# Ledger of designs, part 69: designed miniproteins, single chains, continued (2)

Each design is a single chain, and the fold is of that chain. pLDDT is the mean over its residues in the fold that is shown.

## One batch from the design tools (miniprotein)

Design m6526
Fold by ESMFold2-Fast:
Structure m6526 (fold): chain A 62 residues (1-62)
Amino acid sequence: VNEEIEKLVEEAERALEEGDLEKAKELLQKASQLFDDNPSKVSAETFEKLVKAAKKLEEALK
């Protein structure tokens, strides 16, 4: 689960760098769904990476 979330976060960060906000949002939504389905299996480090990527998306949408 952590590896899957981190992979989605990395892809979302690349999409943000490319200016593809829609793709970044979709990837982060998938990562959030994996967290919601398995919250006890997600490490604090992985969760923090997800939160940071989500904040970057919100700033880009502003």
Scores: mean pLDDT 78

Design m6527
Fold by ESMFold2-Fast:
Structure m6527 (fold): chain A 62 residues (1-62)
Amino acid sequence: GPAAELAQKALELYKKGDLEEAAKEVAKALKELGIPLSVDEALALLKDKGEAFLLELLKLSK
């Protein structure tokens, strides 16, 4: 679904080191799941939790 596609895109951007773009896709994915976060909040979570956060987001999107 849309959240899973956005989460997958975020993971690919994260692996490229594109944290700001990854955070934008994370914020969009979370909004699709009914969890509204700002891009700045998503970026902070990515910096704190790294790839593990993105793997959990993918799990929630299934």
Scores: mean pLDDT 84

Design m6528
Fold by ESMFold2-Fast:
Structure m6528 (fold): chain A 74 residues (1-74)
Amino acid sequence: DKLEKIEELGREFVEALRAGDFERAEELAAELDRLAKEAAEEARAAGDEEAFKKLHEIVGKIQEEARKIIEELE
């Protein structure tokens, strides 16, 4: 399941940011962006509003956690 994979990678991305491993965080962010775009396209093609909503919620949580960590660094 792509949504589950995005959640797992999102958790790893946040953990990398907290550890100050910005190289790993950049790699994970690129993979997250790729999978999120694929999942969004699949949801649109299928007319799956629930999948699109879940994707939006997952990405939103990842972005909010990343924002908080970055603000603490600057």
Scores: mean pLDDT 81

Design m6529
Fold by ESMFold2-Fast:
Structure m6529 (fold): chain A 55 residues (1-55)
Amino acid sequence: MENEELARKAARLIARTAVEKGIEVSDETLEQIARDLGVSPEFVRERYEEAVAEL
C-alpha cells in the first residue's frame, strides 16, 4: 500500500536525523506518523528500528 511506503520513508528519515543529531525520538512522534498515514504504531516503530539498524 502507498501509505506503508510513506511510513517506511518517514521512519528512515526520522531514524537518520535522530542518529546524526544524537537525539531520542519519542513514542508520541512515531504514533503521530502512524495516525497521519493510517498505519499501525507498531508498523512505524518496527520500520524505525530497522532503519536505525541499517545506519
Scores: mean pLDDT 78

Design m6530
Fold by ESMFold2-Fast:
Structure m6530 (fold): chain A 80 residues (1-80)
Amino acid sequence: SPLEEIYEFARQAKAEIDAHPDDRERALELLGEVVQRVIDNPEVSDEQKLEIGQLLTEAVLTGDYRAALDRILEIIEKAL
């Protein structure tokens, strides 16, 4: 399903961020792509989309892209 494809992409994004922890530009790019895919997916609820959008905003403000991605993965997994 489209949501399973987003989950797999997010899981791969997490692995890439873990492999390159100092590459903050790539981490933000990957996090933004995960968020965009979730927002574009009709299977995700408006409430979940809002929460995920807020997590991206917080990650940009704090620089903690990894924590945001971990939380987004939990939200996607619950929606599967």
Scores: mean pLDDT 84

Design m6531
Fold by ESMFold2-Fast:
Structure m6531 (fold): chain A 61 residues (1-61)
Amino acid sequence: LSPRQIRVLGVISGNRDTGVTVREIAERTGLSQSTASRIVRRLEKMGLVKRTPGGYVLAGE
């Protein structure tokens, strides 16, 4: 994983119960919402995270 992917994944894994929105990921990582969205999409394609109504969570949750 790239350093930015690791940072995004860390934010998502820290909020397992509620999920994390792209906006929250961007704010917590210092990335733009566009960049955060792209990275999250890549992590989703890799099977590491999934989208829920509450936001992104680790895959299998």
Scores: mean pLDDT 77

Design m6532
Fold by ESMFold2-Fast:
Structure m6532 (fold): chain A 83 residues (1-83)
Amino acid sequence: MISEEELDEALERFREAVKKSKNPELQKLYDLLTEEQRRELLLMSGLNVDYLVKALEDALKHVKSAEEFAKRIKEQLEEMRKD
């Protein structure tokens, strides 16, 4: 499966992709997430950083704010753990 080293590399690529997006809502969303939540999102995307960034940007167009979207992501990730 995916190694911890590959996940760490994907985290760095995710940080850079968010910076390069020039999207203040995406940057705000990124900053509101914990490192563990960023890891979970990367794992869910199969470490496809470009896909993840695009998906987050597209979703941000349909939400009131980055804070609301961050809350929804946190709730969704927590629900997946509550089996």
Scores: mean pLDDT 79

Design m6533
Fold by ESMFold2-Fast:
Formats: C-alpha cells, structure tokens, sequence
Structure m6533 (fold): chain A 87 residues (1-87)
C-alpha cells in the first residue's frame, strides 16, 4: 500500500482503540489527523479508505455513546457528530 494508505490504517486503528478505552481526547486527536489527511490527499484510493475509516469510527463512537452515561456519553456523541460533518 501507499504511505498515505498505511497512515489511514494506523490513524484509524489508534482512534478505534482510544474510543474503545474511553479516551475520547486521544480518539479526537487521531481523528483530527485522519480528517486532515483526507483533506490534503489527492489519491482517490486514499480518500476512499479515509472516508470509510471515518464512517467506521463514527459508528463506534455512536455505539459507545449509547452505552455510556453523563459527560462521557455527551463527548462520544459530540465527537461522532464532528466526524460525520467532516464526511
């Protein structure tokens, strides 16, 4: 794979891991990097991979929000909405 395609996989994996562990701030940082990569890339394959990765992470964040309470649930929901808006 291209260096950019590999970077998408790495960023997505870190975002998914952080979200699963409840580290919303770490998930947000990796997602910001993934969105930036999506915006700067001119490679159609990298763009497609990044969009799919963002959709997958948004779905996980939405699921985590449903199974969380209080401030943590709100943070997951807000981050998911930001990711959906970037698509």
Amino acid sequence: PSPEALEVEILAAFALMAATLGDVKAAEKELERLVELLRRSTDPETIALARQALRDVAELLEEQAKHSEGELAEKYKELAERVRKAL
Scores: mean pLDDT 86

Design m6534
Fold by ESMFold2-Fast:
Structure m6534 (fold): chain A 56 residues (1-56)
Amino acid sequence: SREERIERAAAQLVALLGDNEAARAAGIRYVAKELDLDEAETAELARRVDALVAAS
């Protein structure tokens, strides 16, 4: 599902780019474009990334 793709993308972005905030932001934009995410879905991806970083 789209939700599962967003969850996997968030985990992957944090695993690959977690130490670099600018790279994470660029990765979120890249994933949003590749998955054709709308504004709300892109915001959800960003929230998931932030939550995973904060939980680390």
Scores: mean pLDDT 81

Design m6535
Fold by ESMFold2-Fast:
Structure m6535 (fold): chain A 75 residues (1-75)
Amino acid sequence: SMIEEIEKKLEEEIKKFKEWAEKNLSPEETEKFIELVEKIKELYMKKVRGEPVDEEELQRLQEELARIVQIAEDK
């Protein structure tokens, strides 16, 4: 139940990220951005379930996401 609610919320956030990317990024950058967001979701959901995850990999992906958003917003 709680995990389903978290997953539902993440799906809604991912939809918002897709809409943002389509508006602010090129088609190629949008594809890469969506792949990045989906990978972050996968690792985060594993962590929520108490499964082992590579915390450094998750952090690197989150930093890359933030960098892409910052560069686009600075235009």
Scores: mean pLDDT 81

Design m6536
Fold by ESMFold2-Fast:
Structure m6536 (fold): chain A 59 residues (1-59)
Amino acid sequence: MDALRQQLIDEAADIIRKALAAGASREQATAQAAKYLVDQGVPNELASRIAAEAYRRVA
């Protein structure tokens, strides 16, 4: 599997953990992670999928 994909999932998971700790909902946390990935050049569809996978790894 691509090492870059794992790095993006780890970054998204860190964003989701911080958002949830700050009281954000699942939808808000995953949206924040997806926005970060899009800002890094990841296509919207892929960013959403990576954010969803990262959420499953966090909680």
Scores: mean pLDDT 81

Design m6537
Fold by ESMFold2-Fast:
Structure m6537 (fold): chain A 56 residues (1-56)
Amino acid sequence: MTKLEEEIRRLDKLVEYGKKLGLSEEEAFNIAYDALRKGLTEEQARELIEKKAKEK
């Protein structure tokens, strides 16, 4: 498995998580993608998604 495949899989999981919390696919994707690009962990990306969802 390549690192790129692992990153895509993590991104997909984060997007689905955000959608379950009421975010749009675009909003969840943008938060997850930006967080992972900055080298944040999956846990930290989830926290950012949760924070965004709670502000709506």
Scores: mean pLDDT 79

Design m6538
Fold by ESMFold2-Fast:
Structure m6538 (fold): chain A 72 residues (1-72)
Amino acid sequence: MKEIEGEIAESLARIYLWLARKFIEQGDLEEARELIEKAREYAEKAKELGNEEGAEELLEEAEELEEEVEEG
């Protein structure tokens, strides 16, 4: 059961990061920031639920996008 929940959390984190990247491309930095925060929440949840490797990749990607938003 928790494995499925971890996969769902990982998938949600991936979706939020994809949306954040699209919002950055459009110059909507406030919306991108909110999406990055949500992606971090779901990636952390995925890590807690056992999807550690995938979650760590997503947390790194979120960190990169946050840096892009701060510098843009």
Scores: mean pLDDT 80

Design m6539
Fold by ESMFold2-Fast:
Structure m6539 (fold): chain A 72 residues (1-72)
Amino acid sequence: VDLSGLHPYEVAGYRFTYTYAAENGYSAQDLRDNYDAVVQAFQDSVFYKSIQNDQNKVDGVNRGVDRAVADA
């Protein structure tokens, strides 16, 4: 997937989602079925905690996650 032209935090959310899926053996269906658990795992990450006080960055990451699940 060509991620050029996306905001850097959208790219970060997209890549985080697929990395998490690969590390946990998640299929495309597992990502869809476990969306809330995947989102919670990101919110618990050091990366997410570093941006949680910047709503524009949070929104960017969330768009990246949503796009990754939709593209799966």
Scores: mean pLDDT 76

Design m6540
Fold by ESMFold2-Fast:
Structure m6540 (fold): chain A 62 residues (1-62)
Amino acid sequence: GKGALVTAEKDYTGKNKDDLTVKKGDILEILEIVDAENVLAKNLKTGKTGIVPTSVIGDTIS
């Protein structure tokens, strides 16, 4: 849910300017649920914010 910390389950390279690039094992903070397939998240390792597919999201930490 919103404000949750999750682990990136796989690598994802952003394709558009608003996309977030992540590496497997990165910790993401979920900022908004955009739709059923996408979330707006902050990568806590890089400090960058962007859209990432829900399929990239693994286990919820908190």
Scores: mean pLDDT 79

Design m6541
Fold by ESMFold2-Fast:
Structure m6541 (fold): chain A 81 residues (1-81)
Amino acid sequence: MLSVEEAIEKAEEYLEKAEEALKEGRYEEAAEYARKALEYAMEAIKTGEGEKLLRAIGLALRAIGLEFEAVLKGGAELVLS
């Protein structure tokens, strides 16, 4: 498995990709990237402690929020397209 540091880095990478996809209206991709970010954040939570654990929890919450936003906006686009 990835180290805590690697898991945090991957979670941040996928969060950035999710934000970019969301900005570009690619809601399905944004939701997928957000889910991947959550998976990596959860891996970091499993083995993290102290500040790294808090960082991982923050990333997980951010990923959940981005996925939810992408799903809601994607649903609206499907209805309005």
Scores: mean pLDDT 81

Design m6542
Fold by ESMFold2-Fast:
Structure m6542 (fold): chain A 61 residues (1-61)
Amino acid sequence: MVGDLYRAVVDFPHGGPNGLNLRRGEVVEVLEVVDEDVYRVRSLATGEEGLVPASVLERIE
């Protein structure tokens, strides 16, 4: 959900234009649900924004 915190469950290398590199265990805020497979997120560690697969994220609530 938009505004919720998620963590990366695996390392995710930059996957293309507007992608974001994530390390397993990094926490991100969901800024936009683009579709069922892709979220736009902000890394809390770096402040960088990008598109990541929803499948590499787990909600931490």
Scores: mean pLDDT 76

Design m6543
Fold by ESMFold2-Fast:
Structure m6543 (fold): chain A 99 residues (1-99)
Amino acid sequence: MSEEERRRLEAEIELAFLRMTASITIKLIEQGKLEEVPELIELLIKQARRVAELKDPEAIRGAAEALEEVIRKAEEAGLGEHPEVKRARELVEELKEKA
């Protein structure tokens, strides 16, 4: 396996973990269980930065898309002013530049 193939596979694995966290976060928002949402958004930021370090454009696009969906749902639930949501929004713009 080439170094490029290995990095792409690692990016896919990291993206899968991010998407799982995003799905859990969205489910909690939809259930009105907002207390843990900021902490999960911080975890998503950490996961998205790991994806970005692997420099795979498809995985970076996937991370940006998943993070945007979480931000949209969090803002609709009234969490748009939380520092974690604002940091996640800034990261989405950074990820779009790298993709």
Scores: mean pLDDT 87

Design m6544
Fold by ESMFold2-Fast:
Structure m6544 (fold): chain A 64 residues (1-64)
Amino acid sequence: MTPEQLREIGDQWIKAGEEAEKQGKLELAASYYDNASQAYMYAGDYDRSAEASERADELRKQAS
């Protein structure tokens, strides 16, 4: 899988997380943002990976 394809997969997970967040499904949204973080990390996009991971952590604190 190319870095470009991995970034696209990350973007898809961000969209899924945003939809889950709109529905109040905070733990599900956090899981989707974790998946995005992993995809961006493997793509070498460390800034987007860190942003997605931090967003997931924030949502988990709200869900607890």
Scores: mean pLDDT 86

Design m6545
Fold by ESMFold2-Fast:
Structure m6545 (fold): chain A 62 residues (1-62)
Amino acid sequence: SMGEELLKQIDEVMEKYRKGEISPKEAIEQLNDLHLEAGKNGDLESLRRASEALQRVRDEMR
């Protein structure tokens, strides 16, 4: 699929989060939006990547 743009956006959110430029909550909100977009597009690769990223941020909030 042409999911390269969504994958790039997911990576950019995770980079900002790792640098402390956005909060864990802001990262989750942005990743949820990207997950929704991937689902609407039937982009299974981006859906999986966004799900994995969401889980990582949630685990680090504990």
Scores: mean pLDDT 85

Design m6546
Fold by ESMFold2-Fast:
Structure m6546 (fold): chain A 119 residues (1-119)
Amino acid sequence: MGKKGLEALEKGDYEKAIEYFKEHLKKDPDNWFAQFNLGLAYLKLGKYEEALEYFEKALKLAGEDNPLVLFNLGEAYLKLGKYEEAIEYYEKALELMGEKHPLAPRAKELLAKAKEKLA
């Protein structure tokens, strides 16, 4: 289960994705990936505080060192104008990803943007 939620995310049906992931979590509440994708759906809707809540739940379930969750926590904080927190999460994500990770160039770009906002 989760295929319908992922399909809804891919199609941009974010409200429907939220419904499918919430239903999935009723059956498997400790599924970090469902918590993470629920956070992504909220992030895409511009509901950044709700996105943070679900990303923080995902991080606790996945282990504090999940670079994908840390990257998206950074993005949610950046969107909220919380630049110090965004920097912290992007730096931790980059440290754990390494230079060969596909998200590393984007994380470096967004880290630079967050640092520029504090200058």
Scores: mean pLDDT 85

Design m6547
Fold by ESMFold2-Fast:
Structure m6547 (fold): chain A 82 residues (1-82)
Amino acid sequence: MKEKAIELAQKAIEAVRNGDLEKAAKYFGEAVAYLHAYLTGQEPDELTAKAAENYARKLLEEGKRDEVIRMAKAVIEQVEKL
């Protein structure tokens, strides 16, 4: 789960940089779900993924691409500290 959360967060950052905002939001949502699953000892939850995806999509629609990149980097940093 740790490696998958990092992988998905990195994919979200690359998708933002490439202007693929739909994939960026989806990868970010999945990264958050894998991080949450790791922290709780549960499986990745679709509701958690969709909530994070919707939040990232809203930020991307508002032109806040740097904020989504910072949030994805925060997921990586949180996993690396565990």
Scores: mean pLDDT 85

Design m6548
Fold by ESMFold2-Fast:
Structure m6548 (fold): chain A 69 residues (1-69)
Amino acid sequence: EEDIEKAREAYKSGDYEKAVQLFEKALEKYGEDNVEALRLLATVYEKLGDIEKARELFQKAEALRRKRL
């Protein structure tokens, strides 16, 4: 909860490195299957120019949404 909020704040301020660290901490705490945190982390990697990493994270989040059924 707080870790995701802090990560969003870092992203809005342009501190993408800090945002990555905070989202990774959130995934560690809530499990690597947290769809929201994965999507937000993917968006941060897009801003950093790591398009391949961002794509992998978006695909992982999408696969987890399909598992919902």
Scores: mean pLDDT 77

Design m6549
Fold by ESMFold2-Fast:
Structure m6549 (fold): chain A 97 residues (1-97)
Amino acid sequence: DDDEIDKLNEEITELYKKGDYNGALQVVADYELSHAPPELVPVLQRLHDWALKNNMSLYQYMVAVNTAKAAWNGSPEATTDPEKIFELAIEAALKSS
């Protein structure tokens, strides 16, 4: 939905202008969770919690989310094991710093 993406980008931009990086990450997390397959929702919720606790950048968080999506159904390493998906996502995010 183009209108939804435009609104999302405006909200992220305003939060960054205010220095609310955790708020920007939350807006992205809410969007991803609302559009995720039900099976992936618990993993993405856990990634969001971990990102906040470890002061992960929005860029690192997006690397984690995209890695989780790819691991779930997009690659030869695809798995439905939430622990394995979480481990792959965190490893990719930490290497992206």
Scores: mean pLDDT 76

Design m6550
Fold by ESMFold2-Fast:
Structure m6550 (fold): chain A 89 residues (1-89)
Amino acid sequence: SELEERLRRLEEELEELEELLEELEEGKLSLLEAIGLILRIIGLLIDLERLKREAEEAGDEETVRRVEELIERAEELLKRVMELLRKLP
């Protein structure tokens, strides 16, 4: 389904962002790299919220639930990046 393909692509993007955060967390995190990661997470959240609205309009309750899980993961990722920024000198 079209919604399922879009969900899969957004889930893959989230996984890439989670891996990128782990790499930055294990190495030296620069302010510029952290800002770039935040902007990408915000963009993903906008796309997820849009997909959620479209799934709600379609009556696809399973896709809505799965998108809500991805939104929660993306919000947790954003909190982790913000916490790392707070620890920078």
Scores: mean pLDDT 83

Design m6551
Fold by ESMFold2-Fast:
Structure m6551 (fold): chain A 64 residues (1-64)
Amino acid sequence: MPSLKELVEKIRKMAEELSDKEEAERALELVKEAEELAETDPRKAAALLTAAALLVIGAQIDEE
């Protein structure tokens, strides 16, 4: 399974590829919050990363 840090980096990279800058910024904000919570609340960090991943995937579908 990928580590939480690996997921952060993958989602950040995918967000940077989005043409919709508002969705990209929102996804990056969720990733940042997840990194800040990674040691204190790893479940909440995982939930925020999941939300960011879904946001990026949704935005990519809209770009097709």
Scores: mean pLDDT 76

Design m6552
Fold by ESMFold2-Fast:
Structure m6552 (fold): chain A 64 residues (1-64)
Amino acid sequence: MLTAEDYTRKGAELLALGKPEEAKKYAEKALELDPNYRHAWALLGGALKALGKDEEAAEYFARA
């Protein structure tokens, strides 16, 4: 199984490619492995913002 860092890196690549739904799934997997991994919270916020969910994104950025 991949680490929280591996899932977060792959999710960030997907977000850069314009795939925020896939990026969100990878961020969620990273947080399942390590809920204190701040970069995964930032990635989840970024994916939600790209999906137009600005209020949810702001809450997750606050946890990053």
Scores: mean pLDDT 82

Design m6553
Fold by ESMFold2-Fast:
Structure m6553 (fold): chain A 81 residues (1-81)
Amino acid sequence: MDHYLQLIQQDPNNWQAWNNLGSILNTQGRYDEAIRYYQKSIDLDPNNWDAWYNLGLTLDNLGRTDLSQRYFDLSNQLRGL
């Protein structure tokens, strides 16, 4: 976690660091914070299918299945699936 926090402090446009930090927060059950960081990653690179997929997983964990399905579909389209 601290490593990715340092990366975004040095380069706040590093969408990979925002996505990875979101994934760590999701693993910790900090879903609302994970969503915010995945959204930041997507804002920096909207074609980042991994962040859309991870956002979908987090929303599914929150029981927001309709939104999670939409983001899984978008992620799959971006991946060419």
Scores: mean pLDDT 81

Design m6554
Fold by ESMFold2-Fast:
Structure m6554 (fold): chain A 56 residues (1-56)
Amino acid sequence: MSRLLKKFKAFDLALEMLKAGKSEEEIIKKIMEEFNLSEEEARKIVKEAKSVLKIK
């Protein structure tokens, strides 16, 4: 549950930052800092958020 909650909040943050025009690198670093997630997990979250927003 705690890990799922962290991933959910990280995903929401990624969506907000992408809408604000932040770079993927900035978002990855912010997720790692705020949620203590690995770079690989942060990258996956950003990729999923980009897919939802249809940015690619």
Scores: mean pLDDT 79

Design m6555
Fold by ESMFold2-Fast:
Structure m6555 (fold): chain A 62 residues (1-62)
Amino acid sequence: MELAEKAREHMLKAVEARRAGDEEKAREHYLLGVQAGQQAYEEYGEEGLRAAAKAGAEARAA
């Protein structure tokens, strides 16, 4: 699912920005990831939301 992959990419960039000390950039990428998850829910229902949430959680755990 393209939206779930976008959510994952944004969450990974948020983690990288936070590690670099750029909290503003980290917050912006986090919000973009959340928006991608919301779009996945609107287009694919609960399955889309779960896929995006799982992708985001895996990115944050890395």
Scores: mean pLDDT 74

Design m6556
Fold by ESMFold2-Fast:
Order: C-alpha cells, then structure tokens, then sequence
Structure m6556 (fold): chain A 60 residues (1-60)
C-alpha cells in the first residue's frame, strides 16, 4: 500500500486509541451517562473508519 495510505491508517488508529483513553477516563471519573454514550459512539465511528481504511488497503 502507498505510504500516504499507511500514514492515514496510522493517524486513524492513533485517534481511536485517544478516544478509547478518553472514554476510560470518563468512566473512571463517573462522568454523566450522556457524555459516556457520546464518547462510546465516537470510539465506534473511529473503529469503523480504521476498518474501512484497512479494507481499502487490502483491496489494492
């Protein structure tokens, strides 16, 4: 795969990990359920973007 696609995938994975860490901090600090739910959705969306990028790279 191209270096640009690999770099984009690496950034998407980094974003997913950052969102996961934020979600764990929110849970640890007993944040409002609304904030936890919004961040869970953000993690899912980031994970879906990573999966789509991986599939795109594999399809080349």
Amino acid sequence: ASPQLQASLARLRATEEELKRLLEELKKNNAPQRDIALNERAVKNARDLVAAAEARIAAQ
Scores: mean pLDDT 83

Design m6557
Fold by ESMFold2-Fast:
Structure m6557 (fold): chain A 61 residues (1-61)
Amino acid sequence: MPSKKELLEEIEKELRRLLKELKASGAQVAYALDALGRMAAAKTLEEMREIYEEAKRFLEE
């Protein structure tokens, strides 16, 4: 299992790729960056996962 830091880096990488594939608007990019900030501030892996799932749903519709 990767560490919390490694998992966060993987998630950041995936979100950046998703934004590129979707040709994301400035608003979508801003939302993704805010979500990454909230994930970095999360105290638990569970909290981080919840933020990631919500962000993914928003970006994928």
Scores: mean pLDDT 73

Design m6558
Fold by ESMFold2-Fast:
Structure m6558 (fold): chain A 65 residues (1-65)
Amino acid sequence: MTVEELVTQLAEVLETLAKGETSVSLITQASELKGKLEAQGLTIADIAKTTGKKVETLKKGLALL
């Protein structure tokens, strides 16, 4: 998978979590994707810029982890 694909998947999962749709699968997926992207030095601001999603929405999803 490309970095762009990982960024897009994390943003979509975090947005879903921010909407209140939580499951062990989604939390696990978000945690794994976050770890992979942080290992590459990417921040939530970088993800927001790349995907066009709001930083506040992504942070709300992260708060559910």
Scores: mean pLDDT 79

Design m6559
Fold by ESMFold2-Fast:
Structure m6559 (fold): chain A 69 residues (1-69)
Amino acid sequence: SLEEVREFILEVADKAVELTKGLSPEQQREVIAQLEAAIRDIARKYGLSDQEIDELVAEVRKRVEEKLA
């Protein structure tokens, strides 16, 4: 379901952020940018609207900011 896809993407994002904590801020930014691009591509393939994709990416950004702050 769409909810399962969203939950899976958010879980993967959380784990990716934890793995990047040992990297420099510049390297963290590069990895997070690649993660956001991958999320957009996957979500489009699952048939999400542009608005739903933007909302999902915003949620990922919020989680990243909370974990790296």
Scores: mean pLDDT 78

Design m6560
Fold by ESMFold2-Fast:
Structure m6560 (fold): chain A 109 residues (1-109)
Amino acid sequence: GEEGARRAGEAARRGDAEEAARAAEEAGLRGEKSGPVEGGLTAAEAASEAGRAAAEAKHGEAGEAAGEAAAKAAIRAGKSGKEGVSYATGGAIEAIGSGQHARIAAGLL
């Protein structure tokens, strides 16, 4: 998760929206492979960190894309477990709270 968040932030800082989204999604999916509950927790952490890192880079489009991809990956990872779903949803809310709520919320709906 942590390495994925750093890669997403670095891509966002150079304005590479596609790479930022890909790095955030890969971080979430790697968490998913650890198991339904553990995957949800790890994916939520990765989504939250990647979203914040992308937002801090101040490349609006790249940050929005990274946050949306990370939130979607976290929700998917959590679907296999009741507790995982709760934590994945928390991660998605944290990504929206990065200040990119308009596009991220549209992607979650």
Scores: mean pLDDT 56

Design m6561
Fold by ESMFold2-Fast:
Structure m6561 (fold): chain A 94 residues (1-94)
Amino acid sequence: MEEELERKAAELLREAGEALEAGRVEEAIRLLKEAAERLAEDPALHRYAAYAYTAALGLLGRLDAARALAERAKAGADPRAITEAGRAELEALE
């Protein structure tokens, strides 16, 4: 189960990077959101979920929220708490 989620997450994160290099920002945001949701299902992968949510918020222009999450990560905050905060910030945009 962990290996399957990690593999899917790695593929989605790679695709998001390729979309950004191609200038397809909207596609990259979608791919990052999908990766974040899948990564958030496994507590062991919450560090990657937190990164994906932070990156998606940054691309959406929510620089204040993205910076706050990044600063919490640098301070050694629980990746689960950062993941939950990132999800809430994205949900608030819907």
Scores: mean pLDDT 78

Design m6562
Fold by ESMFold2-Fast:
Structure m6562 (fold): chain A 59 residues (1-59)
Amino acid sequence: GPKYIVTEKAGPVLLKILGKKPGEELTDEEIRRLAEALGLPESVAKELLIKLGAVEEVE
């Protein structure tokens, strides 16, 4: 399945919130936790991260 890789475009605040460095994989569980924290559906949180360039979908 596709992998979601965190990028430099996430910025220092979001990287700290995610506990990730650029180049690391963001798992479906971590996306779910972020979505819960934001009060968003998981699919919407995922789309928002991709649209901001904070993560890249690979495969």
Scores: mean pLDDT 81

Design m6563
Fold by ESMFold2-Fast:
Formats: sequence, C-alpha cells, structure tokens
Structure m6563 (fold): chain A 56 residues (1-56)
Amino acid sequence: QAHYNLGNVLFAQGRLDEAAEAYREAIRLDPNFAKAHHNLGLVLLGQRRYDEALEE
C-alpha cells in the first residue's frame, strides 16, 4: 500500500518515471493489485506522450 500511495502522489505531480517505479513495486508485493496495474497503465500512456515531446 505504501508504494501504491507513493505512486499516486508522484503521478499527481507529473513525475511519471518515479510513479511507474512505485506502482511496479506495489505490483511486486501484490501481483493481484488491480488498481496498481490500472494506474501503471495510465502512467505508461503518459510517458509515451511525454517522451515524444522531449525528443522534439
């Protein structure tokens, strides 16, 4: 739960790489944590858009 809560805070701050790492740790501790899987998916989608902007 601590890693999931950390991921939520980091995601809200736009810190996508750190949010993804926190959600992955939450999933490592509980592989059936549906909310962590869902939020990781949202972060990864956000990272794709952010990476495209940075490469410009």
Scores: mean pLDDT 75

